# Ledger of designs, part 84: designed miniproteins, single chains

Each design is a single chain, and the fold is of that chain. pLDDT is the mean over its residues in the fold that is shown.

## One batch from the design tools (miniprotein)

Design m3104
Fold by ESMFold2-Fast:
Structure m3104 (fold): chain A 61 residues (1-61)
Amino acid sequence: MTKEEVLKFSEMHVERLREQGKPELAERVLEATKQLVEENPEGVSSTEMARRWADVIKEVQ
């Protein structure tokens, strides 16, 4: 996925998490996604993004 696609997708996911009553998790997911994009400016795989989000979920739970 391109940087723009990753950020767009993460924004949609963050909005869904906020609707589920998890604003802190949503913020952490957004921050982690931004860092992942900065580390991989040429693109991020959907699998890599999913793994990063799973790590954030484990830290918050």
Scores: mean pLDDT 77

Design m3105
Fold by ESMFold2-Fast:
Formats: C-alpha cells, sequence, structure tokens
Structure m3105 (fold): chain A 60 residues (1-60)
C-alpha cells in the first residue's frame, strides 16, 4: 500500500502538469512559467500541501 503522502504528492504533480498544459494551450505563458516553477519547488521540497495551496492561489 502506497503511503497517503506519496499519493498526495503524485496528485499534486499531476494537477500542476495538467495546469501547465492548459495554460500553454490558452497562450498564458506567465501562468505556465509560474506553474512550472511551482512544480520544480514541489519536487525539490516534497511539500505537497504548500504546493497545492500555491497552485490554488495561481488558478483562482
Amino acid sequence: MVPQEELDLAVAELALASGIAAAKSAGDEELAKKLEELLKKLRESGDYKKGLEEYKKLMA
């Protein structure tokens, strides 16, 4: 059984990847760059809660 923390991190990474693809498709290069930087920080820190909170702020 995969720990919940690993599942939450994977979900956060997928959400960010989907957001990046959507932003690029919409031509929103600024949003795409912010999401790419957030994904990099998430992978470096592993802090999925902070990553998801920042993602929600960018998408709001």
Scores: mean pLDDT 75

Design m3106
Fold by ESMFold2-Fast:
Structure m3106 (fold): chain A 85 residues (1-85)
Amino acid sequence: SMAREEGERLVEELREAARREDIEAAREARRRLLELAERHPELARELLERAIEALNEAAAESKDFEVEVALTMLAMGLAAALAAL
């Protein structure tokens, strides 16, 4: 479906932004992913779980404490959304 393809692209955009430590790009991809999850609850759990994993992996690899905190906080926000499903 187009929604699944969009969701997969957003997860990948988020992963790439997080790896590059581009917090603004990661925040924007996360916002768009949350909007998609609200419109397509059937995809929400899978997409949010993958996004949380990507953010936590990037946070663990970061050597910048401020970046690590920012990525961890983005992941926590997605975890809260996942818990509300």
Scores: mean pLDDT 89

Design m3107
Fold by ESMFold2-Fast:
Structure m3107 (fold): chain A 60 residues (1-60)
Amino acid sequence: GPMEGVVVKDYTATSPNELTLKKGDKVEVLGELDDGKWVVRNLKTGEVGVVPKSVIEITG
């Protein structure tokens, strides 16, 4: 199934294509970008966007 993760550090979007995430939010990883960023869906809000992979811990 899709790769799931949890946000381990609050993150504030720095560009329009990024997501703001709160620690403890559950996410679905949709893809990896070349620069070490992930495209994720926030399972709480349904929003999709780019975040640094360092703020996500994969759980399943």
Scores: mean pLDDT 83

Design m3108
Fold by ESMFold2-Fast:
Structure m3108 (fold): chain A 70 residues (1-70)
Amino acid sequence: SVEELLEETKKRLEEAVKKKASLEEINEIVKEAEERLQKALDEGKLSGEEAVKAREEILKLVDEVLEKLK
């Protein structure tokens, strides 16, 4: 589900911050989340509205993580 994807992405980003991961590792986490979201949309498991909201939430999480890594 979208909620599970967002929870997992948040957990992965929080773990990356804790480990002081590289920007490359953060980008890989985001790319995987976006690919999983797009696949769910393409397979009809997700509405366009849900996909837009999920993407906005992912971008918000990324902004918060990047600020913590500065």
Scores: mean pLDDT 80

Design m3109
Fold by ESMFold2-Fast:
Structure m3109 (fold): chain A 77 residues (1-77)
Amino acid sequence: MLSKEEIEKKEKEAEELEKKGDEALEAGKYQEAIDYYARAEKIYEELYRATGDPKYLEKALEASVKVLEAAVKLVFK
């Protein structure tokens, strides 16, 4: 299991990646947005597996939906 310190560090990293994804999406940089959201999703999934806390599952699913949204925009401009 991850330590509480590692959990906090990963949570902040995932939040930062989500914000960068949102910024990239707003700027029309869809591939960058996909990459940021996918990285955030992976971290939230890891946090969910480590903690069992449903908040991380919710965050992972939200990030996954944003990956799909950005991917659709990338394909169809």
Scores: mean pLDDT 86

Design m3110
Fold by ESMFold2-Fast:
Structure m3110 (fold): chain A 67 residues (1-67)
Amino acid sequence: GVEEKAEEAIKSMTEEQKEVIREIAEKLREIGDKVNAYLTALKEYRETGSEEAKKALEEAKKALGIE
């Protein structure tokens, strides 16, 4: 499975390579959080049309660098 392959890969890596992978994973998580916030705000805006949802959507766009 994916977990088994990941464990084998981690065991074969140097400590420096493990640090790089951790840093990449943290950055990807930050990007994922921003994307999820954008999609959530977009959905709420489409469903409600409220000014609060519109503001949240615009802020999420700025966080992603879309606007």
Scores: mean pLDDT 74

Design m3111
Fold by ESMFold2-Fast:
Structure m3111 (fold): chain A 60 residues (1-60)
Amino acid sequence: MFSEEAWDALVAVLNSYDTDGDGSLSREEALALQRDFGLPEDGVLDLATLEAIVRKLEAA
């Protein structure tokens, strides 16, 4: 689904919000990411949300 570059960028973003380093985002961390990227703050990182993040990263 994602290019290697887009996947690496997405993983780097997710890791930057994973403050406890457990490999998964809490609801609080997911909400912070959604807020920073201007996405709906529902705490759910579904595929559409991840694709929106990738699009914002590719535009930067």
Scores: mean pLDDT 73

Design m3113
Fold by ESMFold2-Fast:
Structure m3113 (fold): chain A 75 residues (1-75)
Amino acid sequence: MALEERARELARRAVELVRKAAEAARAGDLALAEEYAREGERLAREAVELAREAGNEELAREVREAVAAEVARAA
């Protein structure tokens, strides 16, 4: 279960970073926005990989959907 716990932790952080990236971009801080977006994408990929390693396809799907929804809201 440690892999699933880590996946959930990374997923939450990824969603938060994507949201912060969008807000930084709207505030005109493009450098900070790029940094948050890059880190968020990295954590999201790690979260999906950990969920798959744990055999939890449903969690992997939830991570993808949560990140995609936040990216769509930011666009």
Scores: mean pLDDT 82

Design m3114
Fold by ESMFold2-Fast:
Structure m3114 (fold): chain A 69 residues (1-69)
Amino acid sequence: MKIDPDEVARTLGVMLLALAKRSGVEDENLVKMAETLTQEFSPAQMDFLLKLARDLGLTKIAEAIEKAK
């Protein structure tokens, strides 16, 4: 069984956004983690996470993802 890197990337991105939403604060470390993760993402994965971050009201993380595109 080979793990699909794209599925792993999607899962990690969703987990990051869930942690940020639960914390209630978009601290600089979470923003930097989002920037780092998105460098390994495909454009489609970045679009998915950007939309999800905006829907969750994570404006700083959404801006970091958009800049990484």
Scores: mean pLDDT 73

Design m3115
Fold by ESMFold2-Fast:
Structure m3115 (fold): chain A 65 residues (1-65)
Amino acid sequence: PLGDVEVTITGDRPALLSDGSTVPPGTTIRGTVVKIDEDGTMLLQDDETGKRVLLDTADVEITPL
């Protein structure tokens, strides 16, 4: 696993949470990378909420912690 990361949403579109709620553009999330698929989709577990966030790696900046 990549461990803890800081992910900033750089696109103009909100990110989707597993419960159907959204995270607005410009938000920085600290979490644990669960997986990255071959299509560039990242599944991140938010450290604050424990919820899983589905992200497009093309629309985010990832900084390892």
Scores: mean pLDDT 76

Design m3116
Fold by ESMFold2-Fast:
Structure m3116 (fold): chain A 86 residues (1-86)
Amino acid sequence: SLDEVLELARELYRLVFSDPRVTDEEKNEIATRIQRVIDAVRAGRYDEALEIVRELKAYLESKGLLTPEQREVLDRLIAELERLRA
C-alpha cells in the first residue's frame, strides 16, 4: 500500500541518519533519493520508484553502508512497489 511505502521510506531515513558511519554528504544524497522515491510513488510512477530503490540499495552496498536492517527495509520497499505496479 502507499501508506506502507511511506512508512518504509521514513524507517530507511531514520536508520541512515542514526548511522555514525554515514557522512553528511552521503546523508544528503540518500535523503534526495528517498524523496525521489516518495515523489514517484505519489505520482503513481511505481516502475520509476522501483528503479530508484534498486539504485539506492546498490549505492549503499558500493559504499559498504548497507546494514541488515537497511537491507530488510529496502527489500520490503521493493516488494511493496512490485505489488503496487501489478
Scores: mean pLDDT 87

Design m3117
Fold by ESMFold2-Fast:
Structure m3117 (fold): chain A 59 residues (1-59)
Amino acid sequence: SHAEEAAEAIRRAAAEAIASGDRERMELMIAILENAIKYGTPVVQKAAREAKAALEAAL
């Protein structure tokens, strides 16, 4: 489904941002994920919350 595809894209993008070590990229990703948490479907919201937590832990 599109929601599962979006959730997978979120997980991948967050992992790549963490692997890059780019603080500005990670901070921008957190801001984008806050919109996904607020307006996304339940599957996307869950992936976005998990990705945000991982990014915050890496900073």
Scores: mean pLDDT 85

Design m3118
Fold by ESMFold2-Fast:
Structure m3118 (fold): chain A 90 residues (1-90)
Amino acid sequence: MELTEKEKELVLKAVDAIYQALKPHLTPEEQARLDELRERIKAAKTKDEVMEIVDELSQLVERLYKEGKITEEQYKAAKAAIDNIRAALE
């Protein structure tokens, strides 16, 4: 299904919020991975493409939490934002 500009803007705003919350606790390598995911979302043309990228973001957030690089509060906030993106695109 085609991705609307409004849906894309909402997804980018949610991803930017996650990135800003996590950025102070990340290595340059981890920041680069988040930047890559953000740019891929900007380039995405379909909801399926966005959902694939959001799944990768979800996996990254889970890994950061398991490695002790982000707090439980940051992890829960990021997961809630990701779940809201998924709900909005279905």
Scores: mean pLDDT 79

Design m3119
Fold by ESMFold2-Fast:
Structure m3119 (fold): chain A 56 residues (1-56)
Amino acid sequence: MAEELAARADELLAAGARAGLLDEATRLVSQAYQAIKAGDLETAERYIAQLEALVA
């Protein structure tokens, strides 16, 4: 699951870059990665949801 969350965050960072939202996407990806490393997958999922909303 942590590997899937990290892969999803990478996909969304690329989408944010293509949308011209790289700075905001980078901030959210960093927060998601920190949560994954801390074992807080619930917080990581919330940041990934924010990334998905950002690039939608």
Scores: mean pLDDT 80

Design m3120
Fold by ESMFold2-Fast:
Structure m3120 (fold): chain A 56 residues (1-56)
Amino acid sequence: GAEARELGEKGLKLAKEGKFEEGERYVAGAVILAQEAGDDALAERIAKEYQEIVNK
């Protein structure tokens, strides 16, 4: 839901700022919330975007 999306966006922003440890914690929380809401597509998208940031 909205909470998972907002938490994911916050984590991705932190990762883009070079705060990978903090960003990963927010992304992990967002993925869990998305999965609990049954939104596996959102969970997968957040995780993938995070991996794209850290693997550049």
Scores: mean pLDDT 81

Design m3121
Fold by ESMFold2-Fast:
Structure m3121 (fold): chain A 88 residues (1-88)
Amino acid sequence: SKAQEYLKQGEEYFKKGEYDKAIEYYKKAIELAPDDKIVSSNAWNNLGKVYFKQGKYDEAIEAYKKALDILPDHSEAVQNLAAVFQKK
């Protein structure tokens, strides 16, 4: 799907350290397929990872919480949320 394509494009920008573009594409994935719980939860989790890399810990927490609201058993989002609290 186009939403899955945007998710992957965001991941490529994240790997390159192009965080603003990563954020743009993750948001596009969420907006295009809000009912795709797997894509939306992964995109919110990845937004959290970008915010964490930028030292924006409160934004990272909110993004990880959004991922868990969508998929409560999203193990990476649980682990990432715990890691942010250890940095505070």
Scores: mean pLDDT 88

Design m3122
Fold by ESMFold2-Fast:
Structure m3122 (fold): chain A 67 residues (1-67)
Amino acid sequence: SVDELRQQALEAERAGDLVGAARLRREAGRLLLEQDPSISEEEKQKLLEIADNVLAQEEAAVAEAAA
């Protein structure tokens, strides 16, 4: 569920796993878009924008580790 993914993301963030937290939040956002039509278009767009920004940070961190 979305709440489970959000909880897992918070736990990952507390453990310092920002990459894992970012992936879990992106998945939670995707499920919110698909499962709850009561969520406003503004909220959906905001979630997508946040997820895109966090994914970019995740990619930068992975690239740094690979260098």
Scores: mean pLDDT 73

Design m3123
Fold by ESMFold2-Fast:
Structure m3123 (fold): chain A 94 residues (1-94)
Amino acid sequence: NAEEYYKKGLELYKEGKLEEAKEYFEKAIELDPDYSEAYYNLGKVYYEMGKEEKALEYYRKAIEVAKKTKGKPHLEAEINEGILLLKKAVERVF
């Protein structure tokens, strides 16, 4: 079940096990391609790994999926906040 992989990914992410968290979020997406929360948290993992371009890619995917699923307007707001933080970090380098 996609939710079980997602929950394990969250647990690993909170423990700082970024590579393992990534794998579990990817498995959640494989089982449920409409799992917007999994795309969002995969983006967060990539951001913490220093892969900002990949993080932005998955945040955008999370927004697209959230728009289709009708039930997660609060998630779109949280993803937009993540994108803003990513842009702010890039702005500090340039």
Scores: mean pLDDT 77

Design m3124
Fold by ESMFold2-Fast:
Structure m3124 (fold): chain A 100 residues (1-100)
Amino acid sequence: MTPFEKAGYYISKGYEALKNGDYEKAVEYFQKAIEYLKKEVDASPMLAGAYRLLGIAYEKLGDKEKAIEAFEQARDVYRKVGDTELAAEVDRRIAELKAS
C-alpha cells in the first residue's frame, strides 16, 4: 500500500468514526493520514482535506483551540494548492469559532 493509499484508508476510517460519534478515534485516524501525506508532499488537496476533517473532529470534541489550529493548517494548504474557494470557506469557519 502506497503512502497515499494508506492516507486514504485512514481518512475513510476517520470519516466513519466521525459519523459514529467516536471523535477521539476520528482525531487519531486523521492524524495518521496527515503523517503519511506529509512524508510525500508539502501540499496537496488531500492533505488540506485531512486537516479540515481533523478540525471538524476537534470541534465536535469541544477543543476549540485545536480545531482552530487544524483549520488554519487546512486553510494554508488550500492556499498553497490554489483552492481559493475552500481556503475562504475554512477561513470563515475559523472566524466563527473565534467569535463563539
Scores: mean pLDDT 87

Design m3125
Fold by ESMFold2-Fast:
Structure m3125 (fold): chain A 74 residues (1-74)
Amino acid sequence: KEEIKKAIELLEKAKEAVEKGDWEKAREYLEKLSKLEGLPKYIGISLLNAIDEGASKEELLELIEKAIEKLKKE
């Protein structure tokens, strides 16, 4: 589905931004994800909440990778 493909692209871009320490770009991509329909929306909200709750770079990268794999199975 087009929405799933877009969601995976946004998550991969967010992961890349986090790896580079670009938290502003990471939030931007996750906010775009949270505006999609269905499962991608809830993943975006969950990841934004993780950032707000002080998740580490390593923890966030793991959560993003897990989200990508979950979407690939849909």
Scores: mean pLDDT 84

Design m3126
Fold by ESMFold2-Fast:
Structure m3126 (fold): chain A 83 residues (1-83)
Amino acid sequence: DKYLKEGEKLFKEGKLEEAKELYEKAIEEDPNNAEAYVLLGIVLSKLGKYEEADEYFLKARELLKDNPEEKEKVAKRAEEVLE
């Protein structure tokens, strides 16, 4: 979670490439962290890398498809990061 918190701070500061690296580190530590995949997808979308963003959104969707509680939590968290 430390990488997600620092990544959010950098994202809000407009440091999109640095936020991307932290979300990538979050995925490296926990490959099943659906929140990290969604946040990485959002950052890639902001960087104009839509095809890469779609790949990460699909991975997050796959991880969340059988867990509606986690899906709602991740969705709210993504909205929070988007300000």
Scores: mean pLDDT 83

Design m3127
Fold by ESMFold2-Fast:
Structure m3127 (fold): chain A 75 residues (1-75)
Amino acid sequence: SEEERIREKMEEELAKLEKEIANDKSLTPEQKKAAIRGQRMNMQTLRILKLYELTKDEAEAKKLLQDMVAEEEAG
């Protein structure tokens, strides 16, 4: 489906961005770690949103978002 194609493209672009960030000599190790973490968090948020659009399960979507926020607060 077109939605699956969009997800595959997002995953491919995320992998390319992570590689570019890892190889960017202008960034410190801490900046690289923060940038990669941000990209992964964005991808996870998009996946939760798309799952909600397909299932309409608000309770599951809220739980996944809260778990993500809790993990970010712990790290």
Scores: mean pLDDT 75

Design m3128
Fold by ESMFold2-Fast:
Structure m3128 (fold): chain A 59 residues (1-59)
Amino acid sequence: SLEERVEELRRKAREAIEKDDTYGLQKVIDELSQLGHEELVDEVMREIARRLREKAAAA
């Protein structure tokens, strides 16, 4: 389902951010952009942006 796919992409995004995997993160963003569900995509993109800011502040 779409919901399962979004959760899969959220998990992959979190892992990529923790591991500094820029290629993996870009792939997740590309996949999210292809889903066509603006509200769900925007929510996940905001979570990614927040996590990236937190990681940068902790470094």
Scores: mean pLDDT 78

Design m3129
Fold by ESMFold2-Fast:
Structure m3129 (fold): chain A 63 residues (1-63)
Amino acid sequence: DLVEEAEKAYKEGDFAEAERKYAEAAVELVKQGKLEEARKVVEKGLELIPDSEILKGLLKGVE
């Protein structure tokens, strides 16, 4: 589970890996047509990494 991997990376202090895994999880959900779930994943990632330009860009894409 990409979200679980992202949470583990964040807990270990690997913020770059956490950002990447949250982004990958959101993109996978978008490909599955699960736009609301993708938005929740991006919002959770932004709570932890608020200055992420990648996650901010993804949030605009799932509006």
Scores: mean pLDDT 81

Design m3130
Fold by ESMFold2-Fast:
Structure m3130 (fold): chain A 72 residues (1-72)
Amino acid sequence: IIPEIPDSLLSRLTDEEIQRLIEKYENYLKEAEKKGDVEGIVRAYRNLSKLYEKLGQDEKAEEYRKKADELM
């Protein structure tokens, strides 16, 4: 099960903590892809989009947002 990151938590995270969460969600994405878990893949993409947006990496955030939307 891939957890959803609450928006309230994102406002409290340091850039270093956000980078660690990105690595964690990238691993969740790989596992969901291996299992064919479309719901898990979508959740991973949404969370990665939020994390990259918080880092100011808007292009990367939009890329993951589009990937999530394509699977919905």
Scores: mean pLDDT 80

Design m3131
Fold by ESMFold2-Fast:
Structure m3131 (fold): chain A 57 residues (1-57)
Amino acid sequence: SDEVDDLLRQAGEAAAAGDYRGAAEHLRQAAKLLEPTDPQSARVLFRVADEYLRRAE
């Protein structure tokens, strides 16, 4: 969970800096780690990552 927390923090920092691709990458990594134990939260993070990727264009 520490790794997930670090990835979520990095995603927030990237988004705040306007780095939407970086934010999406960190969220996807967090989602993959959460999938086995919390698939519902993982799905939400994948969705948010996809939204950030759309904003990156």
Scores: mean pLDDT 86

Design m3132
Fold by ESMFold2-Fast:
Structure m3132 (fold): chain A 84 residues (1-84)
Amino acid sequence: SLRERLEKLGISREEIERELRELKERIREYLLKEIPDKPEANERDAEAAAEVALVLRAVIDADYAEAGIRSDADMGAYLAERLK
């Protein structure tokens, strides 16, 4: 999983959880802003959480390809820089 990959690269569990929490909140705010009066907003929160995990994985994989990352060490350094 994305979380396991990040942990293997030396990024702390607390840092991973913080970033995921912030991203989940941004997605929730976005969905509520798009359809603020819709009672099904809670239903979309579950889908957004799943999409966040998939999007993060896809974005990280794409960024790694663009950055020419070839090893887990390089990936860890790249992610550490982005999380600053």
Scores: mean pLDDT 57

Design m3133
Fold by ESMFold2-Fast:
Structure m3133 (fold): chain A 55 residues (1-55)
Amino acid sequence: MPSMAEVLVEAGRFAQENKLSQEQRLELEERFRAASAGGPEAFRRAVEEMLEQYR
């Protein structure tokens, strides 16, 4: 399971690559944080959903 630090790093990188606004970046961090609490499968699903949304 990725650590909270790894989750936030991934969220930050994703936000930078997709040029997200400050508000969108905070929302992304919140979603990854909530998903990580749901376990590895929930986290993986959230990441895949986010990537699909911004494609």
Scores: mean pLDDT 67

Design m3134
Fold by ESMFold2-Fast:
Structure m3134 (fold): chain A 68 residues (1-68)
Amino acid sequence: LKEKIREALLELGVPEEVAQKIADEVYRLYKEGATPEEVADHARYLLMKAGIPRELAEKAAEAVRKVL
């Protein structure tokens, strides 16, 4: 599952270092019981903090939600 999240982010053009960090963090949240929507919202926030443009961050968050 974590690898599927990373791969989805990479396919959208997220840099590998960012994709790996986001995959690790959102997988941890999912394991701790967060809903797919909560995980997707947090992924968008982290991506934007990492300098990913809002439009790409929104697409990436939706991809994460669909993988979960």
Scores: mean pLDDT 81

Design m3135
Fold by ESMFold2-Fast:
Structure m3135 (fold): chain A 59 residues (1-59)
Amino acid sequence: AERARSLLEEADRLEKEGKFDEAVKLYDQAGVLATIDGDEETLERALERIKELKKQGKI
């Protein structure tokens, strides 16, 4: 639970810095860990951010 949220927060920080490729990588890792831990909220947030970045052509 804790690990997935920490990765999500780090990904948000990288996105703020314009490091979209690195941010997507951490969002993906956060989603995987959230799935293992049953953290539905973190999983949903990670997937939502990846979807938005794809829509904006940032990856």
Scores: mean pLDDT 81

Design m3136
Fold by ESMFold2-Fast:
Structure m3136 (fold): chain A 70 residues (1-70)
Amino acid sequence: MSREEVAREVSEELRRLAREAEAQGRADAAALLRGAAERAPAEIAASPLSPEELRELLRAGIERWRAQIA
């Protein structure tokens, strides 16, 4: 998987979590997640990590954010 593909996947997942947070009335969390989705492509492009490592970080990040908004 390419960095560009990981960046798209990360941004899509963060936007999905933002919609979930908004549906739960967590406007603060939704705003933070949307901001993270906008910044993700640039951060991933600048990252020294492999695409595989970036996907693993995405998985861990999703678990962390779900714990905070649940």
Scores: mean pLDDT 75

Design m3137
Fold by ESMFold2-Fast:
Structure m3137 (fold): chain A 75 residues (1-75)
Amino acid sequence: EKEELLKEAEELYKEAYRVAQDAIERGNSEATRLAIQSMRLAKEAIKAAEEGNLDKARELLEKAREYLEKAKELL
């Protein structure tokens, strides 16, 4: 459902933001880049879902999750 996608994307954005802050504090430029990219993709997923493009929202959310996992592995 659209509401569930929006909640997932918002929570992913919040997690990616915290990971980006942690990466910046540790001086890990690659983890920072990946976490910021995850945040951007999560925001695009929210926009796509609000516009009714649920397939695009799901694809963007999955990519955001992949980037976030890679960022977390580097920390």
Scores: mean pLDDT 86

Design m3138
Fold by ESMFold2-Fast:
Structure m3138 (fold): chain A 55 residues (1-55)
Amino acid sequence: MLDKIIELGREALKKIKEGEDLEKVLKELEEKLRKLGASEEEIENVVKGIEDAAK
């Protein structure tokens, strides 16, 4: 579980750095994390971390 969450976060950050739309990438990340069974708190933490790293 955790390994997949980390992989999804890294993939999202890579897409953002490659010029993909930040908002679209973050929404896709949230949806994928929910489908994996991550808690809302885990989703919020991951999304915020990627958003902060991408600024």
Scores: mean pLDDT 79

Design m3139
Fold by ESMFold2-Fast:
Structure m3139 (fold): chain A 65 residues (1-65)
Amino acid sequence: ASEALEKIRELAKTASPEARSLIEEAVKALEAGDYDTAAKLLAQAAKLLSEELAREISLLFHEAV
């Protein structure tokens, strides 16, 4: 779980500032155990990401949950 969260943070550094902010909020929600909020924030961030980056981050989020 912690390793997946760290990888998500590293990938977020390559995203736009707006997408990165949404991803960081989703990570905070995951760390708090709020999986519903994390999923909603990830869905919003995915709209701002390339298909490849969105797919990679989504896979890591599923591993972190």
Scores: mean pLDDT 77

Design m3140
Fold by ESMFold2-Fast:
Structure m3140 (fold): chain A 69 residues (1-69)
Amino acid sequence: SSELLQTSHRGIAVAARLFERDAARGREIAQSVNDALRDDSKMPEAAELTAAGEAWLRAEEEAARAAAA
């Protein structure tokens, strides 16, 4: 489905970005996306982990900006 493809693209992009900062988190998200591509029932978990990764990256960037100010 288009939702599966969109969630997968978003998850892969977040995982790639996380590998630069936290390889373990990036690997976890990449694994969840791979699992969801084989089993649609795992798509909600992949979406939730992707959203958590996005939130973590946002918090890290905010902390870095605050420290630089």
Scores: mean pLDDT 78

Design m3141
Fold by ESMFold2-Fast:
Structure m3141 (fold): chain A 61 residues (1-61)
Amino acid sequence: MLSDEELEAQERAILRAGLEAADAAPPEQRNAAFKAAVERELARFREQHPDQDLRLRFLPA
């Protein structure tokens, strides 16, 4: 089980991956690239930690 500090670090890592993917994408695809990267990182996190809740409410819906 991850600590609150580890969960916050994971949340920041997922956000960072999304922002990096968006920055690498053409302007018209930045939102889609961000969402795709975040989804991949979330899937990876869920696979490794199926019983953990991760706070990502700051993501645009």
Scores: mean pLDDT 72

Design m3142
Fold by ESMFold2-Fast:
Structure m3142 (fold): chain A 83 residues (1-83)
Amino acid sequence: AEERIKADPNDADAWEELAMEYFKKGDYEKAVEYYRKALEIRGEDDWYTYLALALVYRKLGKEEEADELYQKAVDIITAKADA
């Protein structure tokens, strides 16, 4: 993941993989940082990364922020179903 990011810092999949690694290690703050980087690259229609961020925020005890991120993921999914 880190080597892929050094070669292409716009590789959203590599940032997402790195975020998952830190989430599994219990480093939720770094997981948030790297998921947000993946969102910045993919854009706001990446419902999966919003869902992943919601789960990380729940682990941090930030329930309000987690609910907002979860709702954003749902909104993206429903918007695509209406298209």
Scores: mean pLDDT 76

